# Designs tried in a protein design run: designed miniproteins, single chains, continued (4). Part 41

Each design is a single chain, and the fold is of that chain. pLDDT is the mean over its residues in the fold that is shown.

## One batch from the design tools (miniprotein)

Design m13407
Fold by ESMFold2-Fast:
Structure m13407 (fold): chain A 69 residues (1-69)
Amino acid sequence: SAMREKIKKLIEQGKFQEAIELAKKMIESGAEPDEEDYWMLAMAYQGLGEYDKAREYVKQAEELLRKKM
Protein backbone atom coordinates (compact mmCIF):
# COMPACT_ATOMS: atom_id res chain seq x y z
CA SER A 1 0.00 0.00 0.00
CA ALA A 2 1.26 3.47 -0.94
CA MET A 3 -0.14 4.80 2.34
CA ARG A 4 1.78 2.24 4.42
CA GLU A 5 5.01 3.10 2.56
CA LYS A 6 4.44 6.79 3.38
CA ILE A 7 3.92 5.94 7.08
CA LYS A 8 7.14 3.83 7.10
CA LYS A 9 9.11 6.71 5.56
CA LEU A 10 7.77 9.12 8.20
CA ILE A 11 8.93 6.71 10.94
CA GLU A 12 12.39 6.42 9.29
CA GLN A 13 12.62 10.24 9.26
CA GLY A 14 11.70 10.48 12.97
CA LYS A 15 8.35 12.12 12.14
CA PHE A 16 6.52 9.89 14.61
CA GLN A 17 3.57 12.21 15.32
CA GLU A 18 2.77 12.56 11.59
CA ALA A 19 3.08 8.77 11.14
CA ILE A 20 0.62 8.16 14.02
CA GLU A 21 -1.88 10.72 12.68
CA LEU A 22 -1.79 9.22 9.18
CA ALA A 23 -2.08 5.61 10.44
CA LYS A 24 -5.01 6.48 12.75
CA LYS A 25 -6.79 8.35 9.95
CA MET A 26 -6.44 5.28 7.72
CA ILE A 27 -7.90 2.96 10.41
CA GLU A 28 -10.71 5.42 11.36
CA SER A 29 -11.77 5.71 7.69
CA GLY A 30 -13.26 2.20 7.96
CA ALA A 31 -10.43 0.23 6.37
CA GLU A 32 -10.05 -3.10 8.18
CA PRO A 33 -6.75 -2.76 10.09
CA ASP A 34 -3.99 -5.25 9.32
CA GLU A 35 -1.29 -6.39 11.77
CA GLU A 36 1.18 -4.23 9.78
CA ASP A 37 -0.88 -1.12 10.66
CA TYR A 38 -0.60 -1.85 14.39
CA TRP A 39 3.14 -2.64 14.10
CA MET A 40 3.69 0.79 12.49
CA LEU A 41 1.72 2.50 15.29
CA ALA A 42 3.77 0.57 17.89
CA MET A 43 7.06 1.65 16.26
CA ALA A 44 5.96 5.30 16.10
CA TYR A 45 4.81 5.40 19.75
CA GLN A 46 8.09 3.74 20.81
CA GLY A 47 9.92 6.50 18.89
CA LEU A 48 8.03 9.09 20.97
CA GLY A 49 8.92 7.25 24.21
CA GLU A 50 5.26 6.28 24.78
CA TYR A 51 6.09 2.69 25.68
CA ASP A 52 2.70 1.77 27.21
CA LYS A 53 0.88 2.74 24.00
CA ALA A 54 3.51 0.93 21.90
CA ARG A 55 2.95 -2.25 23.96
CA GLU A 56 -0.84 -2.06 23.46
CA TYR A 57 -0.44 -1.87 19.68
CA VAL A 58 2.06 -4.78 19.65
CA LYS A 59 -0.61 -6.91 21.37
CA GLN A 60 -3.23 -5.90 18.78
CA ALA A 61 -0.82 -6.73 15.92
CA GLU A 62 -0.09 -10.17 17.44
CA GLU A 63 -3.82 -10.92 17.87
CA LEU A 64 -4.57 -10.07 14.21
CA LEU A 65 -1.63 -12.19 13.02
CA ARG A 66 -2.92 -15.21 15.00
CA LYS A 67 -6.37 -14.89 13.39
CA LYS A 68 -4.83 -15.19 9.89
CA MET A 69 -3.77 -18.80 10.53
Scores: mean pLDDT 82

Design m13408
Fold by ESMFold2-Fast:
Structure m13408 (fold): chain A 61 residues (1-61)
Amino acid sequence: MSREEQVENLAKGISADTGIPFEEAKKRITELYDELEARGASREEQKAALTAFVNKVLEEA
């Protein structure tokens, strides 16, 4: 699955569950991916960070 597809799927889920606009959710996820790639994070580290981010957003909703 491509990075773009994964970002869109996560953003749709967050938007539906929390009421955050899709574009805002997509932007936040994209920024997180860019930060992780910039520091050379592994695919496993990227997955863990995204899971933690989604959990935080859902907990605050």
Scores: mean pLDDT 76

Design m13409
Fold by ESMFold2-Fast:
Structure m13409 (fold): chain A 69 residues (1-69)
Amino acid sequence: PVLDLRVTLIDNYPHLRGEYEGKSVAIYPEDGKWVVVVGDEEQRFDTLPDALAYLQQKTGATEFRLSAG
């Protein structure tokens, strides 16, 4: 399955946002980490690839579709 993510720049940093099974999804940098939000759950990672891997595992997405937000 494909997960659609919107990319926006906030304070000069990329923020990714989307939806999964009616839950809000987000990835954004904070305090030198990458924060992943799925609904009301939050997890932090050292790198964007690790954050994306977690989101992929959490959602089962095999592909991410990125668009301007």
Scores: mean pLDDT 81

Design m13410
Fold by ESMFold2-Fast:
Structure m13410 (fold): chain A 79 residues (1-79)
Amino acid sequence: TGTQGALAGGVAGALGEFDIEGMAKRNADASGMTLEEARKAAQAAYDALKSGNPGLGAERAHRVAEEAGGTAEDITPVP
């Protein structure tokens, strides 16, 4: 953990991009959905982050989770 303003947020995003599988596993564990669905949600967020739209990534992740039957409310990216 660290507190470096915008840089800390950027580093957190970069870690998410490299560890999408870890994010998928955590989402599956938290929501109880399958790893495949969690991975799809994580990949949608990863792609949105690459585009430079973190807000869009959150919406995409929620939409995928809802479609997968998971709990979109449990998937809340820390701002």
Scores: mean pLDDT 56

Design m13411
Fold by ESMFold2-Fast:
Structure m13411 (fold): chain A 75 residues (1-75)
Amino acid sequence: MSGEEVAERTVEGALKLAELLASAGHYAAAIQVLEQAKRIIEEMREKGEISEEVAERAIERLDEKAAELRAQQAA
């Protein structure tokens, strides 16, 4: 499996799990899942397993979802 494929599956899995956790009211756990995925993407970038562009897109998607969940938790 390519680094880009691993990164994509990591992001998709984290987004799906975070939405499931948030729907059950577990916002803190949902945000933690997104933050853990972000750390994995950053580590992959540091190791040269993915390009900076692939990492930036992945992080942007995770950060956007985390912001949405934080807003929902505050409501």
Scores: mean pLDDT 85

Design m13412
Fold by ESMFold2-Fast:
Structure m13412 (fold): chain A 77 residues (1-77)
Amino acid sequence: MEERLLELLRRALETLDDRAAEEAGDLFPEVGTEEARRLAKEVLERVAAREKELLARYGESSEEVLEEAEKELRELE
């Protein structure tokens, strides 16, 4: 289980693949390892950075996604 979660988190980090992120979310509560938490932080930081870039470049609002990512990142501290 943990190995699959780590693979999904790494894939989500590399590609920002929604499907991989969803599957990782389903498995995360069952594993909860330090490695998984570290990768989850990286994914959340990438999501936040992407949303800030899209907001700055296109003027679209993604505040809800950004706030949720920052909230989850705080919980992983």
Scores: mean pLDDT 63

Design m13413
Fold by ESMFold2-Fast:
Structure m13413 (fold): chain A 83 residues (1-83)
Amino acid sequence: AEELRRELLFHRAGARDAESASKVYQDLSDFYKKLADEYAKINPELAKKYQKLSENYDKMQQTFDDLAAEHRARAEALEAELA
């Protein structure tokens, strides 16, 4: 049915978007982690703030990885049903 095809496209798009978001948050986590290390001896208070930002972005990355996996699993199930 056309509905199954629309649902498949939705989950494929959702997986791609979530994976893209995951990569952005991983890059941000890595960026702030490097800043935390750089500032550790120069400005420990700022380094601690950057470390917390890195940890927050790492958690966001994990959330989007989980979302991408869910969308991917649903897309695979729909592809099998349409075969």
Scores: mean pLDDT 89

Design m13414
Fold by ESMFold2-Fast:
Structure m13414 (fold): chain A 64 residues (1-64)
Amino acid sequence: SSEERARRGLANAERAIEEYADDRVVLRVVLHELEELRAKFADNPELVARAERLIARVRELLAR
């Protein structure tokens, strides 16, 4: 399902944030993908909450 693909996307984003915490180009791409996922699944509180948590983490890393 599209929700299963979204959960895989969130898991992949989490790994990318961990592996590429110092790569601002990768972090900006991940941020954009997470914002798109949040918008697409706006009616799914589980997916929105997970995306927002990762978005906050990426924004914190980019502010450094």
Scores: mean pLDDT 89

Design m13415
Fold by ESMFold2-Fast:
Structure m13415 (fold): chain A 98 residues (1-98)
Amino acid sequence: MTETLAEFTVEPGETKEREITVDAPAGHILSLRAIGEDDSVLLRTTRVEGADAVTDISIPGVHSSNLEGTGTVVATIEATNLGEKPIKVTITARTQPR
């Protein structure tokens, strides 16, 4: 099941953080994806709690994290807009059994 957890706009030269909370039971993989409307946004996961392992992949405008859940996962996603226009960022989550 894929859920939209957050949508927000990042102004030019701004850095914004969003905390997300997702239920990812033990034995499940949580896939977090942050997508910007433009490649000029730098996206990363800065903090994770409630996960045993994290694998991050980033390409311009997209950041993906796969996490091994232990129950409730709390993650902070950081977005920095390096462009000259406001950029919308969407964070989605998907949980699946191992």
Scores: mean pLDDT 79

Design m13416
Fold by ESMFold2-Fast:
Structure m13416 (fold): chain A 60 residues (1-60)
Amino acid sequence: SANLEEGIAFLRLAASRSRDPAVSAEIAALADKAREALRQGDYATAQALLERAGELIEAA
C-alpha cells in the first residue's frame, strides 16, 4: 500500500539523518523488516514495525 511504502521511505530518511549510529542502525533494520513484511503481504506486521520505529524516532 502507498501509505506503508511512504512510511518505509520516511524511516530510511530518518535513519540517514540520525546522528546516533545505534539509533540509525535500528531504524534501518526496522525499515528492512517492514519492507520484507510488505513483500510477503503481511500488512499487520509491516504496520507494527513502522509504529515501533516511529516511537524510536520520537524518543531520539
Scores: mean pLDDT 80

Design m13417
Fold by ESMFold2-Fast:
Formats: structure tokens, C-alpha cells, sequence
Structure m13417 (fold): chain A 81 residues (1-81)
């Protein structure tokens, strides 16, 4: 479910970025435009992956990329119904 993906994603985000990440996720999930939702998710991905790369946390980066991809797909599938 979207809620499970959201919780897993936020648990992997560094604490210092969690508030901003949660805000971007909320904006993406509440967007009526899938293109805008995808832009917000890509912005979140960029911010988090830059931070994780600087810390050398590449495994966490890969997990976040996978979860954001799954979330994007779930949002698209909901719009088709």
C-alpha cells in the first residue's frame, strides 16, 4: 500500500531531512496532477540521494530509489481507476 511505502521511505531518510522529505511526500500524495506528483518525488529523490552520497550510504540510496519508484507506480495505478 502507499502508506506502507511512505513509512518505509521515511524510516530510511536521515533525521535531519525527515521534515522536508515528509512535506514533499505529502505534497506529492495530495497532488491531483501526476506530472506534478512525479516532479515532487524526483525532487525528494535528488535531495536525499545527494545527502546519502556525501555520507557514503549507497545501499540506503538504492533502497530509497526503489521505494520512490514503487510509490510513483502506485500513484499512477490509482489515477487509472
Amino acid sequence: SIDEIREKLLSLVPEEMREEAEKLLEEALNSTDIDEAEKLLQRLLHLVTEHLTAQGRLDTKEQIQKLLSELSKALLEEKEK
Scores: mean pLDDT 78

Design m13418
Fold by ESMFold2-Fast:
Structure m13418 (fold): chain A 102 residues (1-102)
Amino acid sequence: MLTLTEEPGVVTGEAVFEHDGEEVSIRVVITAGPGELEVTLEYAGPVELPAEVEEAIFELMRRAYERALEHGEIGGIEIRGDVLAPVALGRFFAWLAEERAR
């Protein structure tokens, strides 16, 4: 289940999954202000991300980005975190490039 929590300048997205009988949690925090967007990924689960987890990270980042745009100007994006989500990050930046070209 995906949950978004919104405060002025901060959007937090959370998702919880079951993978191989274990609970996997993902948290995405986006801080938006004039000229800046910072994205932080927090992950508790297996070192290799399942495809469904990568998809959920992408959807959380996309939704949190759209909500963050309602709170401030976005001049740059910085991603921080202890997890590498190459498929989700690649899909997010591809989506972002298409949206910015519109």
Scores: mean pLDDT 65

Design m13419
Fold by ESMFold2-Fast:
Structure m13419 (fold): chain A 63 residues (1-63)
Amino acid sequence: MKVEVKVRLAAPSSAALEAVLNAIAEAVKQVEEGKLTVEEAQKRIDEAIAAAGATGTVEVREA
């Protein structure tokens, strides 16, 4: 399945940004492997943003 990700993020540190980007990469991989829905991937990414103390928007959709 082809997945599109649109990212607009602000993070308090490079480590926090890397943590969110790694969560995005893992969630996309799980969607492509059929292990997660797009909605479940979006939830995991939103939780990773909150856990990292980052702000902004990440949108995951089927393309």
Scores: mean pLDDT 81

Design m13420
Fold by ESMFold2-Fast:
Structure m13420 (fold): chain A 118 residues (1-118)
Amino acid sequence: SEELLKKAQEALEYLLSEEAKEKAKKLDKEQIEELFELLEEAIKNKEYTAALAILHVLRHAKLTEEEKKKLAKKALELLSDPNVDLVPALEALKNKDVSNESDKSRELIIRAAEIVKK
């Protein structure tokens, strides 16, 4: 829908903003856990733009050593799969453009922004 597209566009721009980077440093354990669960859902559904946006937020969070290892493992999982083409996802993030994204990708991006804004 047009409303879903607009919300997802605003959510992606927020997640890639300096404001979201500063808020990422203040995320509590529950928010970090919710973002990891959302990341796993994105990877499972092959929604790589959403997965990379969530990884970007988690990279700026104050993670424990175990959470850092979990993040590194998820990043390596994406990079090690020869069937995963990350180029379209990287271009979407670079251009801050969700127009070519699925409704599932748009939903996940919106949910990630809502978790960070709590």
Scores: mean pLDDT 89

Design m13421
Fold by ESMFold2-Fast:
Structure m13421 (fold): chain A 77 residues (1-77)
Amino acid sequence: EWYVPPAEIQELLEKKEAERGKLSEEEILLDLKVAIAAKNKFFYEWALERIEREIKDEKKREEILEKVKKWLEEAEK
């Protein structure tokens, strides 16, 4: 029920630019967890798109998506 305004997405985009490649996988994972907890659809979709664009390793993408599935299930309970 909490909707986080687009300002959160803007802040994350700035972090991405400042720390490009540095912690991209960890940043995406954290972003997804925050978006799910905040129920922010725009932030969630933005973070999902980053996985496809920046995480080229198939195994790593699956690990991230599996963690996201657990967080989504917990958020619904």
Scores: mean pLDDT 69

Design m13422
Fold by ESMFold2-Fast:
Structure m13422 (fold): chain A 66 residues (1-66)
Amino acid sequence: MLEKLYAELDRQLERFRAANPLIPDSWIDQAREDWKKEIEEMTPEQRKKEAELSAEVEKQLAALME
């Protein structure tokens, strides 16, 4: 579960970076670390909900980027 959330986070951050090239890498790195910390502090139940929400958000984002 944790690995899937990390993979999704990395994918979303890469897409965000590509769309916003002026955003400094330090901001992306900080956001990644903050979100990883939140994920690690989550219960297994919360991580499952986050994975489901991430999949839904990704679908919506893909539709908007069409």
Scores: mean pLDDT 71

Design m13423
Fold by ESMFold2-Fast:
Structure m13423 (fold): chain A 92 residues (1-92)
Amino acid sequence: MKEEKYKEKIKELEERMEKLGLSEDEKEEIKTWIELFEEAELPELGIKIAEKMIEAYEEGKSTDEINEELAKLLENLSEEEKKKILEALEKI
């Protein structure tokens, strides 16, 4: 993804979170996922995860329910992608 498109997408996601009235903790969780995937060199996947979290909040799901759904989605990633994410987790 081009840096300008990435920044515009992040801004769009932040504006959506504000419109939803998400708590500071909920916003921090989404930002942590974005940062983790940037560190893993998978920024496009990070954006998709953040979009899914925001959509689930729009559906009225709790943070715990969203995290359980995301954990299942992450389980279905390739072993190479999982390794990159694990290595990135050690840096945050």
Scores: mean pLDDT 77

Design m13424
Fold by ESMFold2-Fast:
Structure m13424 (fold): chain A 91 residues (1-91)
Amino acid sequence: SRLQQFFEAMEAAYQQIMELASKMSPELAAQLSGAAADALTDGGEAAKRSFEEAKKKLEQYKAQMVAIASKGSQEFADQVAALFDQVIDVV
C-alpha cells in the first residue's frame, strides 16, 4: 500500500539521518536526532489522516533539519534535503 511505502521510506530516511548525525558534533547530532524522531512521529500520525497533511509536515521538518545540518556543513544539509525529498516523493 502507499501508506506502507511511506512508512518504509520514512524508516529508511530516519536510519540514514541517524548515521549522518553520528558524524557531526554531539550538540548538532542531538538536535538533528531529536528533530528526526519528531518528524517520524508527526509525519506518521499525519499520514494516517492524509498524505497532504504528511507532505506539509515533512516539508516543515525538512526546512528545520536542513538548517540544523547546515551548521555542520553544506554537504550534511544537502544529504538531509535529499533524504526528505525521497520520502516526500512517496506521498
Scores: mean pLDDT 85

Design m13425
Fold by ESMFold2-Fast:
Structure m13425 (fold): chain A 59 residues (1-59)
Amino acid sequence: AAEEREFTRIAVELIEDLRAQGKPITEGNLVELAKKRYGYSEGRARRVARLALEIDAQR
């Protein structure tokens, strides 16, 4: 669905942003970036961070 597509896009953008900054791709760094860049709540930031970790692990 559109929400899943949006979440996947955001997850990929967070991974690329951390790589561009030279930061390790960890749940903590992804949560912090999601909160700063998208204004996500703790729960939503954790959900997108976990999706990003799954995507990164598959690559």
Scores: mean pLDDT 82

Design m13426
Fold by ESMFold2-Fast:
Order: structure tokens, then C-alpha cells, then sequence
Structure m13426 (fold): chain A 85 residues (1-85)
């Protein structure tokens, strides 16, 4: 439920997703699709659509076509988000 999360928690989630996006951009193995999915998660998080951001990160973790490094970064971001929810 995207409206359940308070504004301070939403900002922390956006910061976690931003950090993940910056990390993926630094990887030579990152595909344009990997970067676009992290960018979508960050845009959703900035708008307070935290459920949509979480869902996008979950897709990155579960879809085998994504690079192992992208999946690891997405998993680490989800773990951090789960700690603050």
C-alpha cells in the first residue's frame, strides 16, 4: 500500500534506491535494461510510490536474465528497505 508509508520512511527508501542506482551505473556488466529498472524504482520512490519501487526491485532479484551483480544490488536494497519498514 503506497499510502501507508510515512514521508520520512519514503525519503529513506528513495535514498536506498538512489544508492543502488549509483552502484549499478558503476558496473561494466550493467545492461541498459538493468539501469532503466533501477531508474524506474528510484522515480517511483521519489514520488512516494514505495510499493511500486519495491516491486521493481523484486523483479530485478527474481528475473534470471538480469546480471548477477544487478540482482545482488537489488537484493541488498530490498534488505535495507525491509529493515526500515
Amino acid sequence: DPTKVDEDTAKKIAEIVKEALERIKQLPSATEEDIRLFERAYEDAKKGYVDSAILTLAVLVTVEKESPEARKIAREALDKINEIL
Scores: mean pLDDT 78

Design m13427
Fold by ESMFold2-Fast:
Structure m13427 (fold): chain A 82 residues (1-82)
Amino acid sequence: SKLEAVKLQMADVASETIIRLLKAAKAGEPKSKLEQILNEGIKRMEEILESADLSPAEREEARKFLDQLKGQLKGTLETLIK
């Protein structure tokens, strides 16, 4: 379905963003670089949702999923900058 495709695309971006954050942290990159990687990942997921041809109900479901992914990414960043 369109909804499942959008959710999968957002999940792929989130996974890629986590890997990039882990690699940057291991390389000793500054906090500002980790924040840039996080913000770029969030922006890509928002753009996927904005361009998606979804019904209002499907868009609400996709937004809830995006909010969960954003929470996971922010939690990952907070763990890495401690």
Scores: mean pLDDT 90

Design m13428
Fold by ESMFold2-Fast:
Structure m13428 (fold): chain A 74 residues (1-74)
Amino acid sequence: SELLEAAREMFEHRLKALVAKHKGDEKAAEEHEKKVLEIYNSLPEEDAQAAVDRLFAEHREELLELVKKLQEEL
């Protein structure tokens, strides 16, 4: 669904922002944070959190692999 796709995209940008901050790349972190806000503002507030929770419930393994991969870039 579009909602789960948006939640996945927000999660990915949020992780990339954290990676950029750890590297000291404030510009990249800010750009990724902007993407999270753009996506969040396009969704109803109640649906945004529910979609994130469902993404974790249904795709836990994939999200953990993404986190691991991004942490290795630090």
Scores: mean pLDDT 74

Design m13429
Fold by ESMFold2-Fast:
Structure m13429 (fold): chain A 79 residues (1-79)
Amino acid sequence: AEKILQLSSEEERKLLLESLTLSDEEVKKKIEEIEERHYEEAYKRLSETLPPEVAEAAAYTAAAIIRTGMEFMIELFKK
């Protein structure tokens, strides 16, 4: 869990730096790609201990929080 969060932080930091030179469309696409990866990874881990429906909902929520956080941070620094 901690290692995945650290990897996420590195991706967020890289995306934040890139957002200074990328278009809004490119930034949005990168955020969507990161969200998809987080969903897949979270679902894989959570499905080991939780029922599939609960793991799916939890993974979706976790990925959505990551996406919203990244969008908020980028918006804060761009505008």
Scores: mean pLDDT 72

Design m13430
Fold by ESMFold2-Fast:
Structure m13430 (fold): chain A 90 residues (1-90)
Amino acid sequence: EPSLLEKAREKIKKLAELMKKHLSEEDQKELDKIVEEALKSTDPKEMKKLLKEMWDLFLEKAPDAPQKDIDEINKVASEVMELIDEIEEK
């Protein structure tokens, strides 16, 4: 069964996929760099920082994203944060 860290990484990938639908090819590459750093991390604090960077990039580069998609992204981001919090509490 997947660990909490593996579950968090899978959710981060899903979050990135949802965000990429609203990003240019260039901005997708920038997001992919942040995602790569998050997936390499085993530090929950660093993962939270990188998740925040993903969110800030999305808000800056995709201001025209529909509210429905923003709500879905927020939901997945919250799920990632909950998993990271559980890892940190170990």
Scores: mean pLDDT 83

Design m13431
Fold by ESMFold2-Fast:
Structure m13431 (fold): chain A 75 residues (1-75)
Amino acid sequence: SPEIRETIFRISELTLERMLLLEEIREIEKQKETANPSQQAELDKKEAELKKKKEEIDEEINRLTQQLHQLLQQQ
């Protein structure tokens, strides 16, 4: 089924994006260890934005995974 295949590919793409976001968050955490006070506020903002983006990706993966499960059960 093309729909099943497309859903699997989309989950794979989002999973990779999620992994890259986790690496970016880790790098921000490292930078915060040596940052001065003016840089800390900027890094905190960037970290919050990346974490929000990760939450949105996690939600999308969960939706697509549920959809994939239904497609596999009903087709």
Scores: mean pLDDT 87

Design m13432
Fold by ESMFold2-Fast:
Structure m13432 (fold): chain A 82 residues (1-82)
Amino acid sequence: AAKHVTLYLNPNDSAEEVVDRLNTVLKGESTEKKPGDHLVLDAQATPEELKSIADSLAKSASAVTGVEIRYDEELDKFVVVE
């Protein structure tokens, strides 16, 4: 079933913190807003619908945070690009 999912990211987050928040959302769970956070996604979506936009979400997260992120299809999660 579709859940209301929110993604908040902070430009000062570490690469690991950004990836953890993205992977939380990919599981159909919302991230909690912290001071200084930017709203990146606010949608009613299933995990499968979130996977269908994963590449776009990675690009949006990279634009907000400066961290280079990609979705890894084999691992079924977001990862930091080294």
Scores: mean pLDDT 82

Design m13433
Fold by ESMFold2-Fast:
Structure m13433 (fold): chain A 112 residues (1-112)
Amino acid sequence: MEVLEKAIKLAKEIAYYAGVEKDAEKALKKLEELEKLVPEILKIAEELYKKSQSWPVHRYVAAALLYMVLSQLPERLEELRKLIEEGKFEKAAFLADDIANDLESLKKEVEE
C-alpha cells in the first residue's frame, strides 16, 4: 500500500519536525502533503470495513472501530494544524504519532 506507507512516513515526519526540531514551517508543509492523501486513505478504510462484514466478529469489530477513527482524520489533521500554529509542539507530536499508529493499524489489516 504505497499511499499508506507515504501517509505513515508523513505523519512520523510531522511528529519529528514538531517534537524534535520545533519547526512549524516544515511540520505544516508535511501536514499539507498528508492532507492531500486523506481521500485515498478514507477509501481504503471504507473498502476494508465493507470486506469485514463477512469476517469473524472480533475482526469485524476491529475494522469498524478503525474505520470510525479514520473517518475523523480530517478533524484530527485540523486540530494538528492548530497545535503546530499555536506552538504546542509536544501535543502536536503526540497527535501526529497517534495518527501514524492508526495508519499502521490500517495497513496491517489491509495486508492480512
Scores: mean pLDDT 86

Design m13434
Fold by ESMFold2-Fast:
Structure m13434 (fold): chain A 70 residues (1-70)
Amino acid sequence: SGSAEKALAAAEKAEKAGDGTAAVAAAHQRLMSGDREGALKGAEYAIRAAEKAGDKAAKTLGEQIRERAL
C-alpha cells in the first residue's frame, strides 16, 4: 500500500542520514497500523541506520520492533 511505501521510504532516507530515531518512528507506525511486513522492513532500515551512526539505543528499539513484527 501507499502507506507502507511511504514509511519504508522514510526509513531508508533516515538510514542514509544516520537518523535511527526517525527510522524507528516510521517502523513503529507501521507496526501499530497492522502492517507487519512494512514494520519488519522499516525496522531493518532502522537497525542499519543506528549501526551506521553508532546509536545503540535506536538499534535496540529497531530490534524490538522487528521482534514484534515477526
Scores: mean pLDDT 75

Design m13435
Fold by ESMFold2-Fast:
Structure m13435 (fold): chain A 55 residues (1-55)
Amino acid sequence: SEIQKLLNELGDLMVRARELMEESRAAKGHPPLLEKIKELAKQIDEVVKKILELR
C-alpha cells in the first residue's frame, strides 16, 4: 500500500534527522549540518501531509 511506503520513508527520514540533530548539537551551529536538518524536516513534513491527505 502507498501508506506503508510513505510510513517506511518517514521512518528512514526521522532516523537520519535524529542523527544529524545530534551532530548539529555537538557542533553547535555548524551551518551545513543545520541546513541538512532543515531539508530533512521539510521532507518529513511533506510525507506527513501526504499520509494525512491520502487517508
Scores: mean pLDDT 76

Design m13436
Fold by ESMFold2-Fast:
Structure m13436 (fold): chain A 98 residues (1-98)
Amino acid sequence: SQETVDKVVELLKSDSREDQEKAREILLANPELLNDPKVQKTLLDILLNSPSAYKVDLVYEILVENPNQKLIDEAIKNAFLAKTPLSRAAALGLVRLP
């Protein structure tokens, strides 16, 4: 639902570790949310641009657990624009997913 999408995006953008873990729980329980454009945009922004290693690792783990081809392709395509070496390594690491 739109309400669930908005809540997940809010939790992902939060600086609270508790909120970030709640977002992980929701996305792992509802992998169909990874097909939502707003969720995809938020996850890609975190993976490529976040200064938080914890948030980058969290997004990477979600994509490893539930590989989403559109998200993986976009992450790899934009890996060279990643703001940190960790973000570049995370995006390029997705190339090994089936």
Scores: mean pLDDT 83

Design m13437
Fold by ESMFold2-Fast:
Structure m13437 (fold): chain A 88 residues (1-88)
Amino acid sequence: SEERLERIKKITDEAIKYADDAVKRAEQLVTEGASPEELEAARKEVNDAKGRVIGASLLASPDPETRKKANEAAKKAEEAGQRVEDAI
């Protein structure tokens, strides 16, 4: 139904925004040379965000464009998580 697709798109957009914000925070903490405790918290947040985006991507399976955006956000979160891990 159209209402279901709109709900899925909204959930996916919210998950992507959360992931983008988590990535920006993690990259800022790495740049600033934050403590290992702060970096570990950022790594956890980025991993949680990646999980949310992957879940949203599965729900968005009938919409290839929304699924593509979710997959790209998940990749960026994974790359940011690796940068944080390398900084610990």
Scores: mean pLDDT 83

Design m13438
Fold by ESMFold2-Fast:
Structure m13438 (fold): chain A 109 residues (1-109)
Amino acid sequence: MKKKVEITLTLDADGTLTAKVKVYDENGNLIEEKTYTPDDGPIVIKAEEPAEVTVGGESSGSPYNGSAKLTFELEPGDEVTFDLKSGVITASPRAAARLRAELAAQRAA
């Protein structure tokens, strides 16, 4: 089993976006848990081994309750950065190409 990274984005009633990042090893054991705020700077995920990244969003206290989920794979050497302050996601060229392919497949289905 590959390493798994779960990112849960929460929008609080005051408009603050926070992220809870959980990292699991290839056996499913939790090895890291950290909460990020916009003031903590960007969340950077670097893959040393094949990894699966799942990003889920939820709103608390918002007039619009929504849940969205995106899952993508990283190969060794890939990097993904999430900037909570700007809401921008950037990825290494190979990871970005895989994300575009996944989105295209979803649009075609």
Scores: mean pLDDT 69

Design m13439
Fold by ESMFold2-Fast:
Structure m13439 (fold): chain A 75 residues (1-75)
Amino acid sequence: SATEEDLARAREKLAAMKVSPKTREIQELLLKAREALGIPVENLSFDQYMKLADEAGNEEAKEYIEKAQELAEEG
């Protein structure tokens, strides 16, 4: 599907990027959340991701988003 193709492309792009390990981990967690929710690759806030996960009742997506937010807030 288009969503699967977009996620695969985003994952390949992330692997090719020269980013910090923390930034990579945050982006990988968000890609896993997007995959679990079945949404296309887009730049959403943590609050927007959590709202989508809550509305979908997707606990796995919530866990990925919470961990990504925690890493971002660690500094």
Scores: mean pLDDT 75

Design m13440
Fold by ESMFold2-Fast:
Structure m13440 (fold): chain A 92 residues (1-92)
Amino acid sequence: SRVEELKERALEAAKEGRLEEAGELFAEIAELEELPPEERYELLREATRLALKALKEELEKAGLTKEMVEEELARTSNPHTRELLEMVLEHL
């Protein structure tokens, strides 16, 4: 399906650190409304994990610290945001 093609392209773009392209592809997937919210969340989670691996050095150079991520985790009450921040923390 178109959704499966877009998912594959979005994950590949994220894996390669092409964040602008990945973001555009995720926006297109969101507009299709074929993907249940849970599947959309799982896709974003996997893309974030791949992007973090690809961009580890860039994130470190940008001054993203473990302390900053831990402070944000302490502030968030959103379960999805918390899971994403925990993934970031795993890759620092």
Scores: mean pLDDT 69

Design m13441
Fold by ESMFold2-Fast:
Structure m13441 (fold): chain A 118 residues (1-118)
Amino acid sequence: MEPTPEELVQELIESLKNFDDPEALKKAIEILDRLLERGVELTPEQVRQLLDAFIEKYGELEVPESERDRLAAAARAGTVTGEQMLIEMLRAQLKESLESLQKKIDDIVKTINELLKN
């Protein structure tokens, strides 16, 4: 059975509670991908809840420069809705957060392994 958009939003908010867990971030990205694939059928209340949950964990919504021009071009062309743009922005931010977190974990593991060799 396909999950509803409401169920996907709730699962996404729950995943964002563990913003320092790479597996939780991967799950959040997967949920955003599913929302985009379905054409983003979110209510204004769901959009607000999602944005509030994200801002609470990350302090502000920051879009990577690589995605900013693409999203601005799509908006000017009128090919995306505001809700779809928000989901794309959240996805881009979570992807960069995941890549940054995975790099920090790899660097820590490498340091521990070097210390254990002596």
Scores: mean pLDDT 68

